Designed miniproteins, single chains, continued (3). Designs and how they scored, part 28

Each design is a single chain, and the fold is of that chain. pLDDT is the mean over its residues in the fold that is shown.

## One batch from the design tools (miniprotein)

Design m8954
Fold by ESMFold2-Fast:
Structure m8954 (fold): chain A 111 residues (1-111)
Amino acid sequence: SEETINEVVRLIHELLFPDEPVKNSLEELSDEERKKVFELVYTILALIYKDAEPYGFTPNDYKDIEKLKELLEIFYKNIDKVTDEIIKEVAKILNLDEEKLREMIERIKSL
């Protein structure tokens, strides 16, 4: 649902921008914030599919709110495939805190 996707956006924004005011919809995000959300979700999905590009998505799709919503819906539907191994690799690729990333994934799984 849109409400579920908004909660996913809020949790991702909290992880990526911990010192910024809370934002809970894609429409509230700046272009740079949307780009970082896209990069995180795309990287996770790429690791789930192992060398398969997430079909139909390009690096500039963060500029298209509808395409970013589609990517987030695919991410949420595949949340149970985000293993500890994937969390560790994503944290390494994107230079994120592994434990904070794990906490975010577990919170999304609870939605």
Scores: mean pLDDT 80

Design m8955
Fold by ESMFold2-Fast:
Structure m8955 (fold): chain A 88 residues (1-88)
Amino acid sequence: RRERVERARRLVEEALRLAEERANDPYNMYSGIYSGLAKQLGEALRLLDEGRPDEAARRLQDIIDTYGNNSILEDIVRLAREALELLT
């Protein structure tokens, strides 16, 4: 489980990095959506760092349920799905 949690953490870190990068792009008309996504990913990462992988998995599921139908977020949501699979 530790190896899978560490891999999930790396995927959430990458997803958060992409969301923050796009949220901070002044030419990105979707920066507000990316800002919200970054906040939720940051909360999932915090839960993993606190040793709470089951709660992190629930947060990742909430992210997928909220953002999964938006095609502009597909690459970030894919990382969240991969992280969730490692935690479940």
Scores: mean pLDDT 85

Design m8956
Fold by ESMFold2-Fast:
Structure m8956 (fold): chain A 81 residues (1-81)
Amino acid sequence: DIEALRREMAEALREAGREELAERVEAAKTLEELIEIVAEELVKQSKDLEKVKKTIEEFLKNGNEEAKLFAEAARKVLEKL
């Protein structure tokens, strides 16, 4: 699950042109690391909220149970901005 989630997220990020973030996600081995990396980058990337929201929606729409939990955590961080 974590392996598949990590791959899907890295691929989606590369498609969005976020190669550096994809690399960091690919290096993460735990869900906690993935949540921290993505959420922190989303906060930094919040200059374009529309793009950030789209990324979260993609995780929720095309992700498994783990991806949905991940996206929820990231969304909470974004809402805290």
Scores: mean pLDDT 71

Design m8957
Fold by ESMFold2-Fast:
Order: structure tokens, then sequence, then C-alpha cells
Structure m8957 (fold): chain A 65 residues (1-65)
């Protein structure tokens, strides 16, 4: 839980941080909460569409669905 909270705080301090958002989604998957991970991956795609993290998020969403 602390790991997720740290990533959220980091993103609030630097909103243009697609790496932190992507890591937050991965943290949710490790916690067994794929529904939350899917929401966060979609946020990466919406807010950072031209990043490597957005490309990976789209690929992972196809595997999860």
Amino acid sequence: MEEVEKLIAELQADPDNPKAVFELAEAYLKLGRPELAIVVYKAVIEHFPDTEEAKKARELLEKLR
C-alpha cells in the first residue's frame, strides 16, 4: 500500500511522469487488483499517448482483456 501511495504523491508533484503512473498500475497487478491496474493503464494512454509507457499499457490491456 505504501508503494502505491508514494507513486500517487510523486505523480501529484510531477504530473508529467508517465513512468510513475505505469509503475502504479504494475503495483496494483502485484496486489491482485487488476481492475484498478486497468483504470491506471487507461489513464497512461489518455494523458501520455505518445510515450513508451502508453504503448506498453495498450499491449497489456489487450492481454488482460
Scores: mean pLDDT 73

Design m8958
Fold by ESMFold2-Fast:
Structure m8958 (fold): chain A 63 residues (1-63)
Amino acid sequence: SRTTEIHAKNTKALIDKYEPTEKSLELYAKGLEYLKKGDYVKANRLFSEALQETIRKKKEEEK
C-alpha cells in the first residue's frame, strides 16, 4: 500500500541518518521482501522493528 511504501522510505531515511546496524539493515531488507509479496502487515512490523533498533542503538551511543 501507499502507506507501507512511505513507511519504508521513512525507515530507510532514519537508518541512513543514524548510523545503520547490521540488524537494522537486515530487518529493513526483510520488510522490503514482505512488501514485494504484498504482506503489508509483516512489512510494517519489520520496518517498525528496524526503526526501533536504529533508535535504540543511537540512544545507547548517546553523546
Scores: mean pLDDT 79

Design m8959
Fold by ESMFold2-Fast:
Structure m8959 (fold): chain A 93 residues (1-93)
Amino acid sequence: SALEAAIAAFRAAVERVIAATPHLTEAQREALRRAADELIEVITSNDPEIRAQADAALEVLVGELRKLGAPEEEIEALRAAYEALKAAAEAAA
């Protein structure tokens, strides 16, 4: 489905940012993957009030990535993948 493809693309964008960010510990990589999984759960929720929290959750993730020294070009690619995921989730609801 379009939603499954968008989820896969978003996960791939998260892995690209992780791979492009130097000096991450294993604990930091796991925390970033967990935050991404939580964001997917939020945006794909059947509850519109929960879905409304997704943009704020993305900004928290982006803030942590910038703090860890993630390249801005990979953050922008992650934002693009998120917007595609958001559109697919809204279409599936």
Scores: mean pLDDT 88

Design m8960
Fold by ESMFold2-Fast:
Structure m8960 (fold): chain A 98 residues (1-98)
Amino acid sequence: SVRDATLAILHLATASTSVYLAVRVGTQSPLGKAELEDAIRILRDLAERFPFIRDIADRMIEVVRQLQATTDPAEARRLLEEFLRLAREAVKRILEHT
């Protein structure tokens, strides 16, 4: 439904914003750590509510876990790009499913 697609896309947008902020402020900073944990919570809820994108949401969580482990800003930027690519793929699947 249009409502379900809208909610799924809003969850992805919120998680993407959290990951972007974490990379910008530093993944090991207190704010960065809090934002990455928020992204994981949002993505877990997304996977539970929308099983048809669970595989992509689970891969996005794996990228966030790699961001939590890295101290390299260049690696964090590469992981952010991978995260956003997965988010775009998730949006495409949501729109094609609806």
Scores: mean pLDDT 90

Design m8961
Fold by ESMFold2-Fast:
Structure m8961 (fold): chain A 100 residues (1-100)
Amino acid sequence: SVADLLREAFELAAEAALAAQQGDRERAIELAKRTVELSEEVLADPRASLAQRIRALEVMASAYDIVIRIEPEGSPLREEAERLRREALERKAELQAQAA
């Protein structure tokens, strides 16, 4: 279900943050990547509510933020994460405007 995908994405994002704090770069990136994949599954589901889509974009932005924090400046992964984080937050802002 969409709710189960969101719960799993949120849990993986928390695990990614913990892995990053522990210096496990490979695990942090893998968990962040899986968080993004689950968030995209929510966004692709036509049954997902507006609130669920907003939450998926927020979780996705958090996953990109983890990659940005652990990758050095000038890293292609960091530059890609910065671009995708901006896109996720722009999409979130558009959906939040619809919810107001």
Scores: mean pLDDT 90

Design m8962
Fold by ESMFold2-Fast:
Order: C-alpha cells, then sequence, then structure tokens
Structure m8962 (fold): chain A 75 residues (1-75)
C-alpha cells in the first residue's frame, strides 16, 4: 500500500486535481492485484519526475525523457 500512497501523493504534487487524485486512488486500490510491482514502480518514477519538472518549470518532453532515464537506471 505504501507504493500506491506514494504515487497518489506525487500526483497531487504534480498538480492533479483533488477529484483526479481521488479517482486514481480508487482505481489503483481496485486494480492493485492486476498491477505488477514493476508497473507501479515505473508509474512512481514518472510521477516523481512530473512533480519535479512542474516545480522547475520543465516541459513535458524534458520531464518524460528524465523519467525514462531514471527508469532505465533503476533496472
Amino acid sequence: MEDIEELVRLMAEAGESEEDVEEARKLLLEQRDEISEEQLQEAIILAKSLAEGKKKGWSDEETYKLALERWEAAK
């Protein structure tokens, strides 16, 4: 459950609305048995990169490139 809480927190930090964050939490909890640990970790890396990029004013393209590099490094 820690991974889902981390992902939801990062989505909020990235500027997702309260409604979108609540819907995402519900979907993640309902589908947690269908979501692999690898998929969840990938989503967390992407969400962390999006939150960081938003704070720094990076473009979506720059943020996605960073997320992909971080995911590859985490393997």
Scores: mean pLDDT 73

Design m8963
Fold by ESMFold2-Fast:
Structure m8963 (fold): chain A 80 residues (1-80)
Amino acid sequence: SHMKAQAEKMREEFEKVVKEELEKYKDDPDLVKAIKEAQKRIDEAIDDFLAGKISEAELRQKLREIQKQLGEEVEKIKKK
């Protein structure tokens, strides 16, 4: 369906952005770790949606929560 195709495209777009951010912060292992953990959570949420385990609304909520958690972790690391 269109929704599942969009979810797969979103995964590919996030993978590209993550690769660019990892190159930018490659010398900061804490930031690299935080970005990789966020990518895993995004992939898991999309996989759960594609497997029919969660609704589109739940997927959107999980993605918002992951973005918030990553932002908080990045701020924490930068304040060291």
Scores: mean pLDDT 78

Design m8964
Fold by ESMFold2-Fast:
Structure m8964 (fold): chain A 97 residues (1-97)
Amino acid sequence: SMLKEEVIEILERALEAVHRAAGDPRLSLEQRIELSVIAIGLSVLIVVTKKNEPTKEDIEFALKLVRRALELMREAGADPALIEELEEAAKKLEELL
């Protein structure tokens, strides 16, 4: 479905931004670990979404992960371009609810 394709695109962009932030050696080890765990969560959600139509609960969970990554990335002083990418992902997910 068009919704499924849109959700996958949003999640793949969010995953790339979180993965890049998790690889930044300027961030603390704890911050990089937390971002890496969120990246794993997003990766699993992409796999689930590829197999099934996304539910409202799936989109709400994705939004929760993206918002947590935003909190961590802002606190860590991550690249503003990566933060903006996650802000756009959060906005697009909210529009689907």
Scores: mean pLDDT 88

Design m8965
Fold by ESMFold2-Fast:
Structure m8965 (fold): chain A 56 residues (1-56)
Amino acid sequence: MEEELKKAAEKLNLTVDQVRAILAGLGVETLTDEQIESIKKVIENGKALRAELAAA
């Protein structure tokens, strides 16, 4: 549902279109709370890695 996509987008700090792309990539219709937490951790790790690369 679009409302669930908006909630996931808010939790991940992404756009609804970006969340739809993630759903398409995973082959699922919606994200569970566990999947949202996993994706959030990946984004946080990506930000940390980018900061380290910028320091080099």
Scores: mean pLDDT 72

Design m8966
Fold by ESMFold2-Fast:
Structure m8966 (fold): chain A 55 residues (1-55)
Amino acid sequence: PLPSDEELEARAREIVARAKELKEKYQDYFDKNNIEYFDISEEAVRGGLRAAYEG
């Protein structure tokens, strides 16, 4: 079954927070090695999670 909107929002927030932590921690590494990275929104992650659960 699909998680609730609250559950999707909480999960998306966790994913985005983790992504931001990794980006911040490894910012110099990404810059020095010309590794592409991007900002991700909670809304985009929530939408993706919903789509994945729905199939």
Scores: mean pLDDT 71

Design m8967
Fold by ESMFold2-Fast:
Structure m8967 (fold): chain A 85 residues (1-85)
Amino acid sequence: SPLEQLVQQVQDILRKGVIDAIRSQSLEDRTKVLVDTALRIAELLRPFDPEVAKKIEELAKKGTLKSALEAFDLALELIEQLEQK
């Protein structure tokens, strides 16, 4: 189903982002990896909920570790809501 494909793609993007963040040598590089990961997830979620996807993108574009993590929390909340339908 499209939802199963979405969950798989988000999981794959998150796994790569986490591995790349662990391999990062500095907080700056780690933040850049997590921001990029959040932006990729926002684009993937846009067809399902454009309003929430825009909020995730705005959080990621703030370019801080905290804002990137807030973007991930919002993305996971949307996925949970979509799975409950």
Scores: mean pLDDT 85

Design m8968
Fold by ESMFold2-Fast:
Structure m8968 (fold): chain A 86 residues (1-86)
Amino acid sequence: SPLDRFLKRAEEALLANPDDLEKQAGPAVTAAIAFALMGDIETAKRLFDAVIRALEKAGRTEDAENLRLTMKIVLKEAGFEEEAKK
């Protein structure tokens, strides 16, 4: 993706500050779902992975696991069942 560097910086910012996690996790997940439904699976996976990693770093293991399940469901429903398997 031509936005890869920008997404990586956003991911690093989410991981660096737990207060930003509470403010940005919901919007980031909503954006990830929207990108998946539009067929931009790489951007969707990047956003899901960023939030999942931030939740894990914050010790929010149950929220991270629930979001992994949400990601798999969203990818499957968007027609990307092969991406949902991994």
Scores: mean pLDDT 73

Design m8969
Fold by ESMFold2-Fast:
Structure m8969 (fold): chain A 75 residues (1-75)
Amino acid sequence: MDEKVVNFLKNTSNKELGELLGVSAATVSNWERGLKKMSKETLEKLNEILGTNLEDWVEIGVLEGMELIRKALGL
């Protein structure tokens, strides 16, 4: 679960992730830098795309910033 989420975030560009989620690359960058939290709707869409559940993303702290998640998971 966590590895699948992390590998997706690590290997998907901000532009590609933005296109998949219907947001700008700048919005994705703001999430990665911890300047904005992902909305519940965006997390639900990511769960649909990856076949994961909302709890997987919450457990890795995606709402608090994607770079912090990568560091916490030793990436």
Scores: mean pLDDT 63

Design m8970
Fold by ESMFold2-Fast:
Structure m8970 (fold): chain A 65 residues (1-65)
Amino acid sequence: SKREEAERLRELAEEAERLGREYLEKGKKLETDSSLYSGYYILGVGYFTEAELYRRRAEEIEREL
């Protein structure tokens, strides 16, 4: 159902946000190595962007329920 799809997208958003936080924290601990820091930072930002897209899609579906 659309409700189940929205719930799944909410779960995916929370998971992506958690991964984003973890990668930013890992990057921060390695900030003395600029190459590794940049890699983890890009991954973290990517996950936050992914989480936002999942949340938007869930909200669109929820508005139609």
Scores: mean pLDDT 81

Design m8971
Fold by ESMFold2-Fast:
Structure m8971 (fold): chain A 91 residues (1-91)
Amino acid sequence: DTVREGARYAAEEIREAARREGLPEELVEAALEFLRAVEAGDLAAAREAARRLARAAAEYAERREGLDRAAAEREALARLLGLAEKAVAAL
């Protein structure tokens, strides 16, 4: 219950941040898909969404900061997969 409520709250915060900071639509959509999968307790869907979110986040970081996209994507994916597993396990 708490994890599902947290995911819904995070989704609204992401929408608010996107409006304030002009985040790319692709990044926002990927983040919302990840949170939807976590809310549903679907670990397989959450892992798939994590891969898409990691890619979108790495592309955004590359464009803004000139970071190595591949390295940023690997780091983001590892963290998101860990978060998905912990969140779904807490349901």
Scores: mean pLDDT 77

Design m8972
Fold by ESMFold2-Fast:
Structure m8972 (fold): chain A 94 residues (1-94)
Amino acid sequence: STLEYLEELIEGLEKKIEELEKETDPAKIQAIRDSIITMLSNATLMLRDIDPEAAALFAEAKAALEAAKSKEETIQILRDLRRRLQEHVERLRA
């Protein structure tokens, strides 16, 4: 279901945030960033026709990540996305 997919994406974001927070190697940080951008791109495509509001959140975060210049900025973007997705999921449950 859409709800289950969104919850799995939120869990995936939490894991990626934790992974970024622990990593100090710039090359590995970039590899993690690239994997996140791929994840956000896939989520946007999967949700576009099913949940356009959620798709827009992922697309916005992807654009922000592509413009981000630091690990700290990347983490902040992901935390904001996670929060907005949690709020969206709560509205869907209501």
Scores: mean pLDDT 89

Design m8973
Fold by ESMFold2-Fast:
Structure m8973 (fold): chain A 87 residues (1-87)
Amino acid sequence: SSTIRALLDTARALLAKGTREGVLQAAKALASAVLEAEDEGLISREEADRFLAEVQAITDALEAGELSVAEAARRLEALADRLEKLV
C-alpha cells in the first residue's frame, strides 16, 4: 500500500530527527500505518492490537523516563521494520 509506505517513511524521517517530539510524532505515524494495514486486510486484528500495544508501551516508558529518546527511537524503528515485512 502506498499509504502504509508513506506513513512508514514519515515515521522514519521523524525518528531521524533524534528529538523527543520526533519520537512521539513517529509513534502516531506508526500507529496510523498499523491501523491502515489492518483496514486493508494485510495484518490480522490480533497482530494490529499487538503492534499498537508495543507502540503504547514505548511511548509510556519514554514519558515515565524509563527509556531515553535514542532507545525509544530504536524500538520504534524495529517495530516499523517488523510491520514493513508483513505489508
Scores: mean pLDDT 91

Design m8974
Fold by ESMFold2-Fast:
Structure m8974 (fold): chain A 103 residues (1-103)
Amino acid sequence: SEGEELHKRLMEALKKTFGSETLSTDEIVELFKKLGIKVSKGEIRKRVRANEEGKYSVAEVVRLLSMELAYRVGKENPDATAEEAIEKVFEGMEKVIEGIESL
């Protein structure tokens, strides 16, 4: 599906940019800041699960980005249909991929 393809592309972009399959809390905060997304270390710890080293897999980072994009789309488009909201989330995800690839 389009969503699955976007998630795969986003994970690949993160792996290439960070040279790692995991990110620290500080790396996620800085990444989100560069993408114009405000998230605290506390929010990251509450929403996604760290591995045994206290780091987050790129899959968990993608999940967190998807949650933030969905929340933003819902807030900015309260009258949008589910279909319109999904389309806007996918557009946001493509912009995030472009932003990460430009880091």
Scores: mean pLDDT 84

Design m8975
Fold by ESMFold2-Fast:
Structure m8975 (fold): chain A 84 residues (1-84)
Amino acid sequence: MAEAEALYEKGLEYERQGNYEEAAKAFEASGRLFEKLGDLKKAAEAYYKAGLAYQKLGNLGMASLYFGRAKDLDPSIEVPKLRE
């Protein structure tokens, strides 16, 4: 199994457990590895999941950052409307 895919699956597991801090870290790491591998669509999906996890944590700045990264890599991604 590719390391990037394993980190994405680990992020999903943390998300199901409500461990959004560890989920965000796993999705961020997965996104960076997919981006390095040239899989921009999967990188965007991972960054989008990191953004959702940061949003659950109330960290709107980090959520906005990762939603922006996801949309830059895949413009078809719908990002939640964030303010402040």
Scores: mean pLDDT 82

Design m8976
Fold by ESMFold2-Fast:
Structure m8976 (fold): chain A 90 residues (1-90)
Amino acid sequence: SLKELIEEAKKKQEELDEKLAKAKTAEEVIAVFNEAVKVMEELLKRAEELGLVDEETVARFNKSLEELKNTPEEELRARAEAFLAARAAA
């Protein structure tokens, strides 16, 4: 149901936020990013199965997710290091 999907999404977001808060290295931040992309793919598939999104919308989101999955490792590392530096400075 929609209610179950929303509750699952909230739980997954809280779990990812906790993992990100505990991440101390760029590799750990990248691991959380990869898990987040996978969670987004799973939630999108379930939303399609429930008829909450049309085929064109699903295709557009899948294209965006593939672009995220194809982000160069150097860029992911640079973003992860910038995130950790900003958090350390806060």
Scores: mean pLDDT 82

Design m8977
Fold by ESMFold2-Fast:
Structure m8977 (fold): chain A 64 residues (1-64)
Amino acid sequence: KKKELLRNSAELAVRRLLARHGRVTDEEIDKLAEQLAKVYGISKDEARKIVREALERVRERMAA
């Protein structure tokens, strides 16, 4: 599914940012959302929601 590919891409990018910087800032979320919106043809607002959800999922998995 396109949405699953988008979700996996967001999680991978978030994991890389966390590994590099130890955190993901709102500015980094915004930039990543803009890139994903262009690649997948969705709105920036929708991409931003997906990135924030991916960040929560990645943090939960890293804590478990």
Scores: mean pLDDT 78

Design m8978
Fold by ESMFold2-Fast:
Structure m8978 (fold): chain A 77 residues (1-77)
Amino acid sequence: MGEVISAEIVEVVDETTAKIRVLTSINGSDMEVAQAAQKLLNEHYGAPVRIEKLEIKLVSETETEKLYEATVTFKLV
């Protein structure tokens, strides 16, 4: 199972779209990115967020870490 090392909201594009950056361990996958997105948006809005769509891109990879960027489409519950 992968580990999320760091995650941040890079840009809130509009009321339903945000861009995030997630750094994971080398065993990290789309699952860790999805978990980080949910946590970041819940914390940012202080309320449960429903993720409607997640577009994930692997930006870089080293022997120990993977860097992902994702565009998240969401709704406040």
Scores: mean pLDDT 84

Design m8979
Fold by ESMFold2-Fast:
Structure m8979 (fold): chain A 64 residues (1-64)
Amino acid sequence: LSPEAQKRLEELLERAIELAQQGDFSGMSAVLQEMADFLREQGLSTEEIARIMREAVQKIYEAM
C-alpha cells in the first residue's frame, strides 16, 4: 500500500474503534465495509483483504 492509502486505513480503523467504544456497532460495521471496499479498490487480493480485516477486528477488540 502507498503511504497515503496506509494513512487512510489507519484513520478508518481509528473511526471504527471510536464507534465500537461508543457501542455503535452498526456504525462500526459500516466503516469496516468501507475499509474492505477501499482495499479492493487498491487492488488487493481477497486473501490479503481478509488478513487485514482480521487484524483490524482484533485491534478493535483490544481497544474496547
Scores: mean pLDDT 84

Design m8980
Fold by ESMFold2-Fast:
Structure m8980 (fold): chain A 119 residues (1-119)
Amino acid sequence: MKEKIIEELKKIKAQETDPEVKRELDGVIYLIENDEYGKAAVGLYRLALKYFEQGKEEIAEKLINIADVLESQLTEEDKIYYPALAELYQKFAEHYEKRGDTEKAEYYRARSEKFKAQV
């Protein structure tokens, strides 16, 4: 799984032209290689928001799907990222609500509230 995630991120990086986004992707890949999944998930969700702002919906959704897998592997040490995850989930809920995807909007809103309760 980890190897496939890194390969997918490297493919996204290869299609990217923005040097700053490439550096952010390299940073996330490094975090995943070192099993820092909480920090990596936050980084991927932030990049997904940037891609949504650029109208690159497909790439944004790929990053969200990868970040969701990493989030499923969080440990007690990753609780320091819960406030950032809660805020990011709220922003995704707002994005999907505006796009008419009520199922995804409700999903991310529920996750935001769950992480807020654990802060």
Scores: mean pLDDT 83

Design m8981
Fold by ESMFold2-Fast:
Structure m8981 (fold): chain A 63 residues (1-63)
Amino acid sequence: SLEEIVEALKKADKDGDGTLSIPEVIKAAKELGLDPLKLYKELDKNGDGVITKEELEEFASKI
């Protein structure tokens, strides 16, 4: 399950512009059956509404 989360987030970032926007996080969360708001909050540590590649890597390193 955690590996599926990492793969989905990597896929979204790979196909994106180098950042993961709120809609992309929501898409990944729904695909995995997760709470979109909870996932967004975990990834958006600085609260700017944009998830960077560094934030994704930090999240992935914790699981």
Scores: mean pLDDT 66

Design m8982
Fold by ESMFold2-Fast:
Structure m8982 (fold): chain A 60 residues (1-60)
Amino acid sequence: SPELEALQRRVVERMDRIKEIARRKGLPLPDLVIDGRGLSELELLRELLKRVEEVLRELE
């Protein structure tokens, strides 16, 4: 699915940025725990994207 692949790419890009910022600042990797129960793969990726964007904003 093109939508699924696009969401996966966005999540990976945000996670890589989080890892880079955390390493540069000497911070531990943030906990990206999400509850995936009852979610489809697409819904899970949307929730994960929201979570990584929140974390990235906090690291700014």
Scores: mean pLDDT 78

Design m8983
Fold by ESMFold2-Fast:
Structure m8983 (fold): chain A 63 residues (1-63)
Amino acid sequence: SLSAIFLPTAEETERAKNADAAELRDMLRQQLVAQGRDASEVDRIEATLKARTGASLGDHIRG
C-alpha cells in the first residue's frame, strides 16, 4: 500500500497528518506520473474519499 512508502510509523502519521498532507499528495502525484497517469488523479482520489468517508487523503493513506 502507499502508506508503506510514505508513512514511517503509525504514531508519526497521527502527529504529522496536517503538516504532511501536501507532501503526501505530491508523492502520490509522482507515483501516478511514474505509472503513466495524470497527476490530477490525486484530486479525484481525494474528492472520492471525502464523498465516501468525510476524511482527508492523509487519513486514507495511513490506513
Scores: mean pLDDT 60

Design m8984
Fold by ESMFold2-Fast:
Structure m8984 (fold): chain A 84 residues (1-84)
Amino acid sequence: SPEEELLKEAIRRELESLSEEERRELVEVLTEMYERLEAGDLEGLEKLVKELAKKLGLEAVLSPEAIENLRRLLRAFKEVLEEE
């Protein structure tokens, strides 16, 4: 959809703005999130999101809407990585 293509373009721009080290870390984390989501491991996904939020000095709660938005983001991210 047009919205998904805009999301993919935003992901590409963000990845291009990062250092090689920051990009590798982000790719690793998002890949792990995607694998947990595809496996239906929502508890493991929530733990990973909370660990990342703690590193940023934030707190996170996963609502069903947040999980659906995260699913869309992770899918778009995976498709962008498969282009390289």
Scores: mean pLDDT 74

Design m8985
Fold by ESMFold2-Fast:
Structure m8985 (fold): chain A 87 residues (1-87)
Amino acid sequence: MSHLERLVEIAKELLRKGDIDGAASAAAVAADMVSDLYGSSGDYEKSKEFRKLSTEILNAVRNGDTEKARKLAEEAIKLVEKELKEA
């Protein structure tokens, strides 16, 4: 299992347990890793999209916007899982 696959699994487990801050943090790290992978491959548009998603998740957590953090974490998990399936 890749480090990225493990982060997605952790984020999903934390979300199921209601640990939104933990789930959001794990999802943001996963999005950042995908951003770095796309940046390294020269796909700067996708790199920017995942970096923006990571930043918005962390901002929602910082602002105490739990519902926004949950929704963004769920979105990030789905997007990262799609990338893993297409790899």
Scores: mean pLDDT 85

Design m8986
Fold by ESMFold2-Fast:
Structure m8986 (fold): chain A 71 residues (1-71)
Amino acid sequence: EEKKILEYAVAAVTVLELAKRGVKPEELRVEFPKDDPEKTKKLREEAFEEMKKYLEELGLMEKVEELANLK
């Protein structure tokens, strides 16, 4: 719901920002352990926190919030 929309907004803004800096989408491809959903969930939560910190340092969190609110 709101949390999931925020996670998508954070990921989308991060990917777009990295693409502007020359990082190709293919290079952002991450392999997750398919046989361990608990590890996959933890990796996803860690990635979310890292992306959020990155966007906060760039001053893009307001843009993320606007996108998450679908305004």
Scores: mean pLDDT 67

Design m8987
Fold by ESMFold2-Fast:
Structure m8987 (fold): chain A 94 residues (1-94)
Amino acid sequence: SASAARQEEVRRLVRDAVPEGLALAARHSAEELARRGEQILAEQPFTPEALRELAVLFVAALARAAAAGQPYLEAPSIREVLALIEAARAEAAK
């Protein structure tokens, strides 16, 4: 179905963003990543490229904030992304 295909596409975008997001998190602070995200969000309309960059920045900012013990929004979608980040870290440590 179209709905199932859409959900899989979103999951793929997030999964594909995790390695790049983790690399950015290692090089940038959570504040720097959030600021870049806000700059992209201020510009309309969103392109597919902007949405991909937002996914990467979201993963990077979340990984940085979680590792630093910084406050972040607790929601099911955030927990799903954190689980993907943890899985990617476990695979990289193998």
Scores: mean pLDDT 68

Design m8988
Fold by ESMFold2-Fast:
Formats: sequence, C-alpha cells, structure tokens
Structure m8988 (fold): chain A 93 residues (1-93)
Amino acid sequence: ATYAYQLLSNTTFQKQLKQVQQRLDQAIQTKDESVLLSALIDLSFLLAFSDPQILEENQEELTLIKQKLQEALSTVSNPFLRKEIEIILKDLS
C-alpha cells in the first residue's frame, strides 16, 4: 500500500517523461543499447504506475515517445530490446 501514496503527480510525470525522451534521443543518436534499456525500464515504470487520467492528459508527449520508439526499433538489432519496444508500443496504442 505504501506505493499507492507515491503515485506520480502530473508535473512529476511530465518531468520524468521528458527525461525518458532525452535518453531515447541519446540512445538513437549514439546507438547505445544500455541507455536504451534504461529508458525503456523508466518508461515501463511510468506507464505501469501512473493514473489513466495523467496518461490521457499527456497524449501529445506520449505520441512523440511512440515516434521515438519506432525510430529506435529501426536502429536496434538486439532481439530483447526490440521485443521490449514492441510491448511498450502496444501498451501505448
């Protein structure tokens, strides 16, 4: 029950989503699979533990994240990372 009191505020969600976006950009530019994995873990956590209302309020930013994930999918060869990106894209659809 403790984590229920740690639900992300919209402001905290937006800040963390921007950090994920920056890390995705870095991973795509540098082709760094470790940076990509870190971004995917953080994004999965945000999607799992955020209120549906917060996700709805941030649809424009989430659409940009979807675009960056599609770009990452075109550049990454690691089958585990490709599968993780596909799972997140389905969750965002």
Scores: mean pLDDT 78

